# Designs tried in a protein design run: designed miniproteins, single chains, continued (5). Part 13

Each design is a single chain, and the fold is of that chain. pLDDT is the mean over its residues in the fold that is shown.

## One batch from the design tools (miniprotein)

Design m16448
Fold by ESMFold2-Fast:
Structure m16448 (fold): chain A 92 residues (1-92)
Amino acid sequence: SELEALIEEEKARLISLVETQIQLLESYIRRHADDEELTAKLTQQIANLQSFLADEELIEEYAKRLAEAKLKGDRKKYSEIVGEFWVAAVTG
């Protein structure tokens, strides 16, 4: 179905976004390796993001919600879900 195709598309997008964020944080740690407090904080954020990526059911639930909002053309709800996703991914 169109919904199932959109779910797979949104799932791939979410995984790619989180992986990109991990790479950016790792790059930032390398650039600021002398700042022990900053590296500790960012290392914890990477650990939270990796744990979030490992939660296949949670990723799929967010992907489904995003796909449903996209199918309905509800751009406001789509943006709200993206925000909710990032808060959950960063906070653990």
Scores: mean pLDDT 88

Design m16449
Fold by ESMFold2-Fast:
Structure m16449 (fold): chain A 73 residues (1-73)
Amino acid sequence: ASDNELAVGVVEIQYAVYLVVISRSPPEKRAELLKEAIEDLEALAEKLKESAPEAAKVAREYVEELREKLERL
């Protein structure tokens, strides 16, 4: 319970930070930052898949949202 709860919080904070940074960045930097955010959250999901599967699931959901944002650029 605690491992999933803490890990979900970490994933949510990382996602929120990326959204703020991307929204405040010049348009020419947004694609690069979206790609970095996707790579970082995918790596985090892979690391968490056994110890915190719920957090890994949340990270994968955020990756899909970021991919959609990248496709719209």
Scores: mean pLDDT 84

Design m16450
Fold by ESMFold2-Fast:
Formats: structure tokens, C-alpha cells, sequence
Structure m16450 (fold): chain A 85 residues (1-85)
């Protein structure tokens, strides 16, 4: 099986993260956020079945240093991943 990881680097105090995913075929992804102390949040899993899908993830308000998106199935179907400000 093929997996892909997409990373965003930043430094922003937020309680929600929005990620735009473009896919050519149905796929499943997971999303987690990292705080400056190096701790990753529990991963949340999302099904992507549209060419463009906006994912919103809620978590306790914190400064986010990184966001990780991992393709769990059909990684070749993912055309792009972009992170909202």
C-alpha cells in the first residue's frame, strides 16, 4: 500500500484547522496538529469523495506549529492539499 504525508509549518493560535483536499477518486485521510512542545493531537480520519473537499477539525485552543495530513488509502488519488490561514 502507498501512503503520503503532507506537512504544514506555522505558528498560529487556533481552535480549528481547515484543509482543502483535491482528489480524483475516493480516498481516506487522517489529520493531526502539533504544538510547539512537540506533542501531536489524536488523529482524526476523513473520507474524501469529491474533487474538492474542505475538512474542519476542532481541538482545544493552542498554538499550532505543524499540521500533518496522511493518506491512509489510495494516496495516488490525492491531487493537492492546501491549508487555510
Amino acid sequence: SVSSTFLYNGNKYVSTVKVLVEASEPTTISLSVKTPDGVWSPAKTFDVTKEKTVLTVDFPAATVSQIRVVALSNASAIKSVSFAK
Scores: mean pLDDT 70

Design m16451
Fold by ESMFold2-Fast:
Structure m16451 (fold): chain A 78 residues (1-78)
Amino acid sequence: EAEKLIKEAEELEKEGKYEEAGEKYEEAGKIYEEKGDLEKAAEAYEKAAEMYEKAGKKDKALEAEIKAGMLYIKKAVA
């Protein structure tokens, strides 16, 4: 499920549909987070932030970047 969303996001990114790609990466991040895969969740949110920046969606990019940072901290503390 989450890996399928990553694949869809990669295709959208290739098409230059950055906001849609960011939304798919964000959905994948939520699924990884729910499964306890904090590292993959953080990576997905970082990709979402990158896509939102390319789309000019600064607020969404910042929100995704904050989520990724929080997940990296949580993983480090265990």
Scores: mean pLDDT 83

Design m16452
Fold by ESMFold2-Fast:
Structure m16452 (fold): chain A 91 residues (1-91)
Amino acid sequence: MSAEEALEKAEEYIERAERLLEEGGPREKVREELRKAVEYLEEAVKTGSKEQNKKAVELAGRAVELAERAGDEETKREAERVGREADKKAK
């Protein structure tokens, strides 16, 4: 999978998680969508350009905020870790 495709999928899963939270959907589904988003972000960070990693930092930050709102400490930590790796590559 290309970094561009991985970023697009990550953004899609983040948007799905946002919608589930706004609709008061099950926390388990929010967690599943966020976990998938973080997995795709990790793939994007591995092969992405500086510009793509800059986008990954932005998306990772959104995932952190959503995980915190969902009470998902594990996914929050994973998103923070991926965001830090992306930030290193964005410089």
Scores: mean pLDDT 86

Design m16453
Fold by ESMFold2-Fast:
Structure m16453 (fold): chain A 78 residues (1-78)
Amino acid sequence: AAIVDEAMEKAAQTAEDTFRAAVDAGLSPEEALRLGIKAAEETAQKFADEYGLSEEDKQFAINLGRRAAEEAVAEAVA
């Protein structure tokens, strides 16, 4: 079952895309990071609801999304 991997990939991608869109819209990197994390949480919850992810697997997807958003912040301020 690649569902956990798919959830993680989608959470990370959604977090990065949300962060970029927010920065492009003129939000601060800190505000953009919050939006990216929220998008990752919403994506992971959707996968949990649709595919029955465990709380642990959902949290892994959220954490990967947070890491992706944090990496995007580091890149934006470099």
Scores: mean pLDDT 80

Design m16454
Fold by ESMFold2-Fast:
Structure m16454 (fold): chain A 100 residues (1-100)
Amino acid sequence: SLEDLLDEIIDIAKKKEKLSKEAVKALQKLLEELLELTDNPEIKEIIKKLLEEIKDKDELSREKAVKILRAIRVIARQLSEEQREKLLPAVEELLEVIKK
């Protein structure tokens, strides 16, 4: 499930000192996709703030990465089944990249 993949990504992030530039780019894509999928104005504002935190960053600390990933997990639960399926490729890309 989407939630299981996000939990795996969070567990991997907890074991890293920081996320690589490639992982930060994949996380940015995931947040941008999530922003397009949500119709909730309050959630859009939260996602925009998360995007601003990673903007122009070549790396992201473990603490910031885990915080952002946990926020994504909470937001993803508010999406419909169809919207979660659309988010899945971006989550799979992040999982592939973060393992490196």
Scores: mean pLDDT 87

Design m16455
Fold by ESMFold2-Fast:
Structure m16455 (fold): chain A 61 residues (1-61)
Amino acid sequence: GSMEEEARRLLEEAVALARELGMPALADVIEHDVTRLLEEGRYEEAVEAARRAIATLRSLE
């Protein structure tokens, strides 16, 4: 898929993971930040931001 599709998929994974960990405020921040990058057409940065969010959330387990 495109970098846009990759970013959207990773955003959904990051938000779901944050909510599963009981961190809804963090889920909202991740969704806001990555969505802003997507709206700006900054797809590579959106992918990187979502991947970093997932890595951080997994480190909290």
Scores: mean pLDDT 86

Design m16456
Fold by ESMFold2-Fast:
Structure m16456 (fold): chain A 75 residues (1-75)
Amino acid sequence: MEADEHIKKGNDLFSQGKYEEAAEHFKKAGDLYEQQGDYEKAAQSYLMASASYRLAGKDEEAEEYRKRAEKLRAK
């Protein structure tokens, strides 16, 4: 599944210390899970993106995806 492929790529990049690129893949996975109605996997993916953006020094993006994950958990 396309979303699962982005999770795998994100994990591989994260393991290499490529946190910004990892965050972009986790974000894409979250978008795809949200489109599928899988709000739990979407929220988890956005939290992974948030954590990765924070490690990349992208605090604004990290906070954006943390809030997006919280909104999805309310569904």
Scores: mean pLDDT 85

Design m16457
Fold by ESMFold2-Fast:
Structure m16457 (fold): chain A 83 residues (1-83)
Amino acid sequence: ASEEEIDEGMAEIVAAVLALTKASKEEIVEAAKLLAKELGLEAAKLAARLAVESLAERGLLSEEEAEETLREAIKAAEEAYKA
């Protein structure tokens, strides 16, 4: 397994935890920032997408809230990754 495979696995675990805990928009954004710094931007984007999709499928986020949360999480991850 490469570091990339490990990062993907970790992103999936973080996404599952966020979905199971019914994470808020703020919690998803904070998790994405941390993942971007620790595991890289692609892992952060993957975790945010999977968490938001899971919450939307369960009816815990509207489609509009899901898109807004994902947009803010990706922006925060990109800013954190560059710092």
Scores: mean pLDDT 80

Design m16458
Fold by ESMFold2-Fast:
Structure m16458 (fold): chain A 68 residues (1-68)
Amino acid sequence: EIEKIHREILRIIGEILALIGEIFDLERELEKNPSEEKKKELEKLKEELKKLKERLKELSKKLDELKK
């Protein structure tokens, strides 16, 4: 069970890093060409990133509980 949680954490970290890259690219595009549509897309990506970070924290908490 602990190993499965570790693997899931690593997978989520990978997804977070990929999403951060997409956010970075979109922020650069917005600096060059401001767009209401792209701004809304950026906010959606940030919301998804927030959910992934919350999931990561929850898994880390479960991992700590299993070690105690």
Scores: mean pLDDT 81

Design m16459
Fold by ESMFold2-Fast:
Structure m16459 (fold): chain A 64 residues (1-64)
Amino acid sequence: MSDEEFEKKLEELERETVRAIALDRPEEALRLGQELADLISERDPEKAKRILDSVREAVERLKA
């Protein structure tokens, strides 16, 4: 994947994940968060883990 393709895909997934959280769509947010983490994991596995953990925490707060 080119750097431009990576950045575009990253921006799209980040936007969709944030939107899913804002719209109280926990299942969609978790799915998108996992895709986002998977995309990042090959370049920065620590950042990928932090993102996935953050999405999961946000989703749990929505469910409470």
Scores: mean pLDDT 78

Design m16460
Fold by ESMFold2-Fast:
Structure m16460 (fold): chain A 70 residues (1-70)
Amino acid sequence: EVEKLKKEAEELLKKAEEALKKGDLQTARSYLQQVDEIARKLKELGATKEASELLRRALELGQKLADMEA
């Protein structure tokens, strides 16, 4: 379960990065929100390290998105 959720989040992070590259900020934001939801589920399962790593990567992409929206 943890590994499956991590894999799904990694795929969503890749899609968010591709959306940002295309200037599709709405789609990128949607993917990052889904990553946040998966990270919450991982924390509930006790996978705190995995959740923290995903949130760090999502934060990095979210900062790029915020800079583009400003």
Scores: mean pLDDT 82

Design m16461
Fold by ESMFold2-Fast:
Structure m16461 (fold): chain A 55 residues (1-55)
Amino acid sequence: GPEEEAGRRGRELVRQLLLGRLSAEEAQTKGHEVLEEILGLSFEEASRRVIEAGM
């Protein structure tokens, strides 16, 4: 589903970051785009849900 696709794209971004192929800023920007495009969530809404889930 959309969450699985977002997870797949998120893992790819992390891999590219760790390989030095993306800066932290580029990875953050692309991560926000993935959340908005696939999940239909703003960064603020996504951050809220992550914080709530981490509690």
Scores: mean pLDDT 71

Design m16462
Fold by ESMFold2-Fast:
Structure m16462 (fold): chain A 70 residues (1-70)
Amino acid sequence: SGMEELEKRIEELKKKVKELIEKGDLQKAYELVEEFIKNTDDKAVQKEIKQFFMEEATEYGKKKAKEHLK
């Protein structure tokens, strides 16, 4: 079904975004999120992807802040 395919694409996007953030490529991760959101009219999916990006970016930022403060 279309919903099953969409869920698979969401999972693949989340995996790639997480990998890019862990590598420090926040700009490319953000660009992938923006592109996915522009091509999706499902508000719940858009919110889920935005929340995932914010959580991963926040965690990365906390790790970098700890390195900078020591």
Scores: mean pLDDT 81

Design m16463
Fold by ESMFold2-Fast:
Structure m16463 (fold): chain A 56 residues (1-56)
Amino acid sequence: MSLFQKVLEKDPVLAQAILNALQSGLLSEEEAEELARLVLEGRTVEAMQLLTKKAK
């Protein structure tokens, strides 16, 4: 939960997309944490690309 709060502050749109995919079962908790870490590292484009691949 703390990790997603930091992602919400940095990129709220991407944070919401990750949370929605996790709630829909399109992402595992481990995958969601990996995406959150990428966003916090400033690798936002890479996180978005990975989310798109996993959520489709």
Scores: mean pLDDT 76

Design m16464
Fold by ESMFold2-Fast:
Order: C-alpha cells, then structure tokens, then sequence
Structure m16464 (fold): chain A 71 residues (1-71)
C-alpha cells in the first residue's frame, strides 16, 4: 500500500485546512470504515513521459472536511 503517499496527502490536507494532522488522520480512519479505497491513481503525461499520480477521491476529501467541521 502507498502509506507514504497517504501520509503526504493527509499532511497536505491538514496544512490546507489549518488543523492538526491528528484530526485529519482520525477523520480519514472514519472515512475508511465506509470506503476502503479512498485513493485513485491516474496516468498523466508530463514533458513527454507518462507518470502515475495518486490523489484522494473528491468524495473522501469532502467527507474529511465535513467531519472536521462537526466537533
């Protein structure tokens, strides 16, 4: 599993939302209970080379943001 990628995404989201990483990780774990595959991968062409990029599903990001707004 892409644990390092998931951790990087969680840190980025915590920074963007201005919340502690621990809160993002807790919200992410709650989302995983409903959607065990929260990451999507897609191939993009960059400078004539095909690269695979990994992102959190928009639905997962929305659920995390909702959980963080609900105290």
Amino acid sequence: MEQATIEAMQRSLAHELGVPLELVRKAYEEVLKEDPNPVVSHEVEVGGETRTVHTLKSEVVEKIEELLKKK
Scores: mean pLDDT 74

Design m16465
Fold by ESMFold2-Fast:
Structure m16465 (fold): chain A 54 residues (1-54)
Amino acid sequence: SPRDELRRRFTEEMSKLHDEIDEARKAGDKEKENEYLQRMVDLQREYERQLAEL
């Protein structure tokens, strides 16, 4: 279903961002960590918006 496809894409993109956050944390790069955290927030809002339009 379109909802299942959207959920799978969202989960995959979120997983990638989690990995990038972990790498930034290990490197002590707080600026990149905050950038990726903001991208997660934006991605979650976009996911919720797209779900509401289905």
Scores: mean pLDDT 87

Design m16466
Fold by ESMFold2-Fast:
Structure m16466 (fold): chain A 67 residues (1-67)
Amino acid sequence: SLEEELEKAEKALERAKEEKNGVVAAVTYHDLQELLEEAKKRGDEKLAERAEKLIKETQELLSELGL
């Protein structure tokens, strides 16, 4: 489900923050963009909001890592 994929992405982001891993952060950013597009196609506003929040957090991490 999209919710399970979102939870997986959230865990990956948490790991990337702890490890300062820019590769995991970049992969997570890509996955979240795809999840956001799918959530919007389904009209799932709550899932889209959650994906947008995680995208912002991933962007902040990438910026902090100089990426």
Scores: mean pLDDT 85

Design m16467
Fold by ESMFold2-Fast:
Structure m16467 (fold): chain A 68 residues (1-68)
Amino acid sequence: MEEAQRLYDQAVEHLKKAEEALKQGNNEEAIKHAKLAKEYAEQFLDEYPNLAQGLIKRSEEIIEQVKK
């Protein structure tokens, strides 16, 4: 499943960028990358629900953390 792997790699990469941006206090980039990570993870939710849900949850936590 080449497409699911690519979407997973994109979700993980954007999640890493979101977490690094959050750590640096760059809230704008943190939200941007967290939203992208969530969007990519949602695209493989049907194939790998547990993996996708974990990435979605972490992305939402970052977005929520920034909005507080």
Scores: mean pLDDT 83

Design m16468
Fold by ESMFold2-Fast:
Structure m16468 (fold): chain A 65 residues (1-65)
Amino acid sequence: MEKYDEIGKIILEFNKYVQEAVKAGKISRFEGMQLMVDFTSRAIKLDVEETKKLMEELKKELEEK
């Protein structure tokens, strides 16, 4: 399987999580967009496991708000 297909799947998973957080009022729409841009730009430079770890770290930061 292509590495970028797996990373793309993780990016889509995180995007859905961020959309739900915006809808729940935990973060603003602008903050959600900034999170997705930052995550996507980092994820394309990482491997699959590093991308998963980054996603979990960012999810943890959102839960603290």
Scores: mean pLDDT 79

Design m16469
Fold by ESMFold2-Fast:
Structure m16469 (fold): chain A 100 residues (1-100)
Amino acid sequence: SMQETIDLFLLAASSTEVWTALRLVEKHPNDEEVIEKAKKMAIEALETAIEIAKKHNLPEELIKKLEELKEKLEKASKEELPELLREALKVLDEVIKAFV
């Protein structure tokens, strides 16, 4: 119960980080420093979500989606980032719903 509450809060924080990354990339599409920071922020958020999903034995399909998105983000060009970040938000929403 308490651990589930903490982990739900961490998932919500991860979702906020990815949303922030998306906003930064959309506002500053040619700023290499902003893009690098946004990418790192999103990868760290997905790492947190993967850890929580595995800990709580969430569906293997959701864990695989998170791992695939992390790999894609690590290799992503600046042109690919907005769509990948939108997909990450969608998958994080699915993860949160699996908790509730």
Scores: mean pLDDT 88

Design m16470
Fold by ESMFold2-Fast:
Structure m16470 (fold): chain A 69 residues (1-69)
Amino acid sequence: SALEELEELLEELVEKGKISEEEAKEIMRLVRQGNAEGAERKLLELYLKGKISVEEANKLGRLLRQIFK
């Protein structure tokens, strides 16, 4: 599922040292709460901080759209 793929991608970003476990858990919490705007805001924040690439941000954004729409 898109939710499982999102969780796996976030775990991979933590393993690579790109984001923290807390950042990954926060995104997953927002997703499980149905807070699409909050999840998208956190994703944008990670990108603007230079923690994730454009390609990673685009993949995460596509998964969020698939989960919420």
Scores: mean pLDDT 87

Design m16471
Fold by ESMFold2-Fast:
Structure m16471 (fold): chain A 83 residues (1-83)
Amino acid sequence: SLEEIQELVPSLSVEEIERLREVFRKFDTDGDGTIPASKLEDFFRSLGLNPSEEELEFLRSFISGDRIDFLTALGLYDIYRSL
């Protein structure tokens, strides 16, 4: 549930997690629960955010492959909000 996900990222509200999930699902064109790491900027911009190239470079340092799952996307959003 959204409440169970919120327990993993307690700095985010249930409403923020729901909005993030709606946008994530639009980028998850294959329905496999992941999006391309190359789409991280587009994902954040679709949330109404405007990350700098320096912020994106920092966030990319946490990505270990070419795809990110929803929990990773939530973690990156949480880190971004702390910048």
Scores: mean pLDDT 82

Design m16472
Fold by ESMFold2-Fast:
Structure m16472 (fold): chain A 66 residues (1-66)
Amino acid sequence: MLEEIEKYAEEIIKLAEEIGDYELAKKIRQALEDLKRAVEAGDIDAMVEAAKELSELAKQVLEKAK
């Protein structure tokens, strides 16, 4: 599960960089790191919040890439 999310996030980061939105790519990297830290800490509430943020940032990249 986490590996699949990480792979998806890496593809979205690459897409953000390809469209020239390096700030959005940076935010996605930060959200992924926040998710990894929450998983390491066993903090379910933090995992949910980080996953929501990652999802919203991914939507922004996909909308810009159309």
Scores: mean pLDDT 80

Design m16473
Fold by ESMFold2-Fast:
Formats: C-alpha cells, sequence, structure tokens
Structure m16473 (fold): chain A 63 residues (1-63)
C-alpha cells in the first residue's frame, strides 16, 4: 500500500543529504518503508535512501 507524506509548512527531511519541502509538497512511499517514531520523527525511504522528517511538519495519508 502507498502512503503520501505532505508538508503542512516549509520543512526539511534529513538523511545522507537535506531535502527541502515547501508547504504543500509531497512524496509517495510504500507503507513498509515508513516508520513513525515515538519521539515525533518519521523515518521513510525515498530512492533507496533513508530520511527523517518531523511529524509535526507533515500529514500522512494512505492512497
Amino acid sequence: MKVKITATKDTSAVGPEVVNFKKGESVVVDEKDLKILDDGWILFKYKGKTYKISADDVEIEKI
């Protein structure tokens, strides 16, 4: 199942590089590649790399 991660404000995902998201920008990932952490962070895999983004800055929806 696929999941859409949408930025609710200007934010950045941090991994081997920094990926900037403007409000309303989104990325689609497989549900298996998404992990919600108890510390308010979301881990996701995008193009073979692991990124970390603040849960407070994004909305997650199943598509």
Scores: mean pLDDT 81

Design m16474
Fold by ESMFold2-Fast:
Structure m16474 (fold): chain A 66 residues (1-66)
Amino acid sequence: KEEFRKVAEHLEKQAREALKNGDYKKASELFEKAARYYEQSGDTEKAEHFRKLAEEARKLYEKKKA
């Protein structure tokens, strides 16, 4: 349970770094992964928050391709 939360926090930091570096595809994948681990840890609010961030990162990636 606590292990899932630790993994989620690590993935969150990696996703934020990818976002800052303009790697929107990687950021969206890492935010999605973090959301799944937060859900496994029982933190539904954080899971929803990071799913929204993953969607925003995907939109930024799509904008760069268009």
Scores: mean pLDDT 81

Design m16475
Fold by ESMFold2-Fast:
Structure m16475 (fold): chain A 71 residues (1-71)
Amino acid sequence: SLEELRERVKRLRELAVSLLKNGIISEDEAQRILELVKEAERYLKEGDVKSAEQKIEEAERLLAEAVAKYL
């Protein structure tokens, strides 16, 4: 649903900021993730749900990769 996508965007932003603050991900990794989050928010405002979901999935993948490198 649209509400689930908005919640995922919110959590991605909060996680990226938190992980950066705690030194788990780099500033470059956080910037790329937050840029995808911003694009997803723009697509959601435009009603382009499919493009928004693709950007959310890419951001989630990059976050998972960045965390895996830390572990």
Scores: mean pLDDT 87

Design m16476
Fold by ESMFold2-Fast:
Structure m16476 (fold): chain A 70 residues (1-70)
Amino acid sequence: VDVKELIEKAEKHFAEGLKAKAAGDYKKAAEHLKKAAEYLKKAAEASSGEEKEELEKAAEYYLKKAEELA
C-alpha cells in the first residue's frame, strides 16, 4: 500500500472534518476525524521505525479529538 496516498486521504478527511466543525455539524466532523485516524493507522502499518511511531501517535490523537466532538 502507498503510504503517501494513505496520508493524503487522512489529510483530506481532516480538512472535511474542520469544515464540518465550522458549519456546526459536530457529528460529521467526528466521523471525518475518525476516518482520518483510520487512514493514519493503515499508513503506520505500512511503515517502520520512527515514522510508524509518529503515525500511530497522530492516529490516536485525532481519534481522541473525534470522540470529544461526538
Scores: mean pLDDT 83

Design m16477
Fold by ESMFold2-Fast:
Structure m16477 (fold): chain A 61 residues (1-61)
Amino acid sequence: EELYREVLEIARRLKAEHPDMDPATIAARAANEVIKKHPDADLDEVSQAAARAYRELVAEE
Protein backbone atom coordinates (compact mmCIF):
# COMPACT_ATOMS: atom_id res chain seq x y z
CA GLU A 1 0.00 0.00 0.00
CA GLU A 2 2.98 2.36 0.41
CA LEU A 3 3.55 2.29 -3.36
CA TYR A 4 -0.09 3.28 -3.92
CA ARG A 5 0.20 6.20 -1.50
CA GLU A 6 3.39 7.41 -3.18
CA VAL A 7 1.90 7.13 -6.69
CA LEU A 8 -1.28 8.93 -5.57
CA GLU A 9 0.72 11.72 -3.89
CA ILE A 10 2.81 12.27 -7.04
CA ALA A 11 -0.31 12.08 -9.24
CA ARG A 12 -2.10 14.72 -7.15
CA ARG A 13 0.97 16.96 -7.35
CA LEU A 14 1.10 16.56 -11.15
CA LYS A 15 -2.65 17.23 -11.45
CA ALA A 16 -2.24 20.46 -9.46
CA GLU A 17 0.65 21.53 -11.73
CA HIS A 18 -1.19 20.47 -14.93
CA PRO A 19 -4.95 20.72 -14.23
CA ASP A 20 -5.86 20.23 -17.92
CA MET A 21 -3.81 17.06 -18.35
CA ASP A 22 -5.63 13.75 -18.82
CA PRO A 23 -5.80 11.67 -15.58
CA ALA A 24 -4.45 8.59 -17.39
CA THR A 25 -1.35 10.54 -18.48
CA ILE A 26 -0.88 11.87 -14.94
CA ALA A 27 -1.13 8.35 -13.47
CA ALA A 28 1.38 7.01 -16.01
CA ARG A 29 3.86 9.82 -15.26
CA ALA A 30 3.48 9.23 -11.50
CA ALA A 31 4.12 5.49 -11.98
CA ASN A 32 7.28 6.21 -14.02
CA GLU A 33 8.56 8.53 -11.28
CA VAL A 34 7.99 5.81 -8.64
CA ILE A 35 9.80 3.23 -10.82
CA LYS A 36 12.82 5.58 -11.05
CA LYS A 37 12.90 5.89 -7.24
CA HIS A 38 12.36 2.14 -6.69
CA PRO A 39 14.04 0.28 -9.59
CA ASP A 40 13.63 -3.06 -7.75
CA ALA A 41 9.88 -2.57 -7.23
CA ASP A 42 7.40 -5.08 -8.65
CA LEU A 43 6.17 -3.54 -11.90
CA ASP A 44 2.79 -5.26 -11.53
CA GLU A 45 2.31 -3.63 -8.10
CA VAL A 46 3.28 -0.23 -9.53
CA SER A 47 0.80 -0.75 -12.39
CA GLN A 48 -1.98 -1.62 -9.91
CA ALA A 49 -1.08 1.44 -7.82
CA ALA A 50 -1.28 3.63 -10.95
CA ALA A 51 -4.70 2.16 -11.82
CA ARG A 52 -5.96 2.93 -8.30
CA ALA A 53 -4.56 6.48 -8.48
CA TYR A 54 -6.25 6.96 -11.87
CA ARG A 55 -9.62 5.93 -10.38
CA GLU A 56 -9.11 8.34 -7.48
CA LEU A 57 -8.29 11.26 -9.83
CA VAL A 58 -11.35 10.52 -12.00
CA ALA A 59 -13.57 10.37 -8.88
CA GLU A 60 -12.25 13.80 -7.79
CA GLU A 61 -13.39 15.36 -11.10
Scores: mean pLDDT 79

Design m16478
Fold by ESMFold2-Fast:
Structure m16478 (fold): chain A 61 residues (1-61)
Amino acid sequence: SEDEENARKSLEGAKKATSYAEARAALADSQRVLERAKTEEAKELAKQGIEEAQKKIEEFG
């Protein structure tokens, strides 16, 4: 689904973040995807994106 595809892309963005700015952008993207997600799979992937982005923010901040 579109929601699941968007959630996968947000998670990939978080995993690929190599700077504080990229990690913050990935966090915002994953949070927006979670707010819009209609399926449990999309919500779970978006939550993983949030966790990855937060981890990157801690590492780069």
Scores: mean pLDDT 85

Design m16479
Fold by ESMFold2-Fast:
Structure m16479 (fold): chain A 101 residues (1-101)
Amino acid sequence: EEGLKLGREASEKVEEFRSRLLKAAQDGNVEEADKAIEEAKRFALEMLKRSRGIGRLVADGLRDAAEESAKVAEENGYTDVAEHIRQKADEAVAEIEKALA
């Protein structure tokens, strides 16, 4: 019930972050990509306090969204943006995993 509600809310937020990252990648907007990744990290860290499973769900969603967005950036000729997205997402996921330990 509350767990189902949190899972649904987390999934909706992950899709929001995915859409923002995809748009930033398409536009070559490093600043917006950084902002989306940072907000996703903060959301995951907050969710971890309530549910480790939901925090992991957000971290996994961020990793998937970042890889998809990096490929879109590469396809649009923004190789530097793609590398930056991958690096920033890896750092964010590492911080979330450290909080899980």
Scores: mean pLDDT 84

Design m16480
Fold by ESMFold2-Fast:
Structure m16480 (fold): chain A 55 residues (1-55)
Amino acid sequence: MATLEEMLAAVDAYAEKKGLSPEEREMLKRFFEWAYEHDPAFAERMLAAIRAELA
């Protein structure tokens, strides 16, 4: 099971690769925090999708 820290680090890497604004990056981080707390299985699937995009 990935930690929230690992998920947020993946979001940071994704934001850098895609050239997301600081505002978009922050929104995505807040979304992952929400998902991690309320639907951790969904958070894991989102993490897998982001990691695929980083490949």
Scores: mean pLDDT 82

Design m16481
Fold by ESMFold2-Fast:
Structure m16481 (fold): chain A 79 residues (1-79)
Amino acid sequence: SELADEARELGLEATRQLADMGKTEAAVRVGELIRRAVEALQRGDWETASRLLREAAELLEKEGLHEQARRFRELADRA
């Protein structure tokens, strides 16, 4: 799925950035949400994928990654 590939790529970028900032716990939590969202997208479970992507966006926003959060919300809206 094109959407699943985009979610995976954005997830790797976001988790790397969090880790570089020393926010290891947040990086792990976002990574888990994105992994589950990708699995949901691959199954065609758009509702679950959208919810998980929005949860990841909320965590990113709380950690100050506002642009990353916006990109994840856009991805959730497309799911």
Scores: mean pLDDT 86

Design m16482
Fold by ESMFold2-Fast:
Structure m16482 (fold): chain A 88 residues (1-88)
Amino acid sequence: SALLERNLAALDAVAEELRAQLEAAIAEGRDLRVERELRLETRDRADALRVQQHLGDLLVALEPLVERARAAGIRVDLELTLELTPAT
């Protein structure tokens, strides 16, 4: 669905921003603290589950960068809040 594709693209964009911030923090040798809130509408429960699964996959994909930052002595604090509401 177009709504699902748009939601997944929004998650991809946030993950890309987090990756860029992690890479910059590693390059600059400075601690990173990021707070992000995402509010998305989902068509049904199946779409909501796919959005949640996709977010999980994106967070797993960021783990090697978080580990690299920690190995470099950088403190990383990432807080991501996802709110899913039914589309009207």
Scores: mean pLDDT 86

Design m16483
Fold by ESMFold2-Fast:
Structure m16483 (fold): chain A 101 residues (1-101)
Amino acid sequence: SLTVTPTEVTVNEGESVTLNATSSEAATMDWFKQKPGEPKELLIKNNSELAPGVSSRFSGSGSGTNFSLTISNVQKEDEATYIAVAHTKDGSSTGSSTLTV
């Protein structure tokens, strides 16, 4: 199973926010951005690898069972649901957090 905290967060433009993901098993974590009516955008692959074209304001960290996505200098356009996908030996699990700016 995968737990993402907080499940909902509100921040002001220019602030930083960190989302935490805890897996019940050792995992490799991918992070996605989802806006209503839009396809999911890959942000972070393999725990910490920034996807091509993604702003350097996004960073991923962690290994084993504990992972984080940090967004620095939050912009209004960052308002979205952020989806964590944990890949384990038994398959994949998802969790999400909704960011309001």
Scores: mean pLDDT 87

Design m16484
Fold by ESMFold2-Fast:
Structure m16484 (fold): chain A 74 residues (1-74)
Amino acid sequence: SLEELLERLRELKARILAETDLARVKALLDEAVALLSEMLARTDPSDPEQVALLAEARKILAEMQEHYAALEAA
């Protein structure tokens, strides 16, 4: 379900935030992008609850990308 995919994204975010190795963060981020793609494919744009879950997933991915950018800049 979309809720299960969103929970997997939250777990990936927790792992990414604990990781300091850029290559490992990138690999986890690529997994997160793949999960978001699956959510996009399963989302009915006419269902407001599914659209809300997708919006939350996009926010989580953005936070992961910001973490990667911060580590890369350090």
Scores: mean pLDDT 85

Design m16485
Fold by ESMFold2-Fast:
Structure m16485 (fold): chain A 72 residues (1-72)
Amino acid sequence: MEEGEELLRKAREAIMNGDYEKAAELAERAVELFREAGVSPAEALGLLGVAYAQLGETEKAREYLQQAAELV
């Protein structure tokens, strides 16, 4: 899934650049695309959790990281 993989790459770049709001937006979109395609959203959920943790949204981060872990 080319579009989902591109969103993951951009989300990782946003995290490396410290743009956690953009990383969360990109990762969330990737989660939606992967779920619609029947592909595991685990990596996208993990990135979303990291982004929310960096934004200080600790409860949201925990929930997304737990969802990612349940898919491994």
Scores: mean pLDDT 83

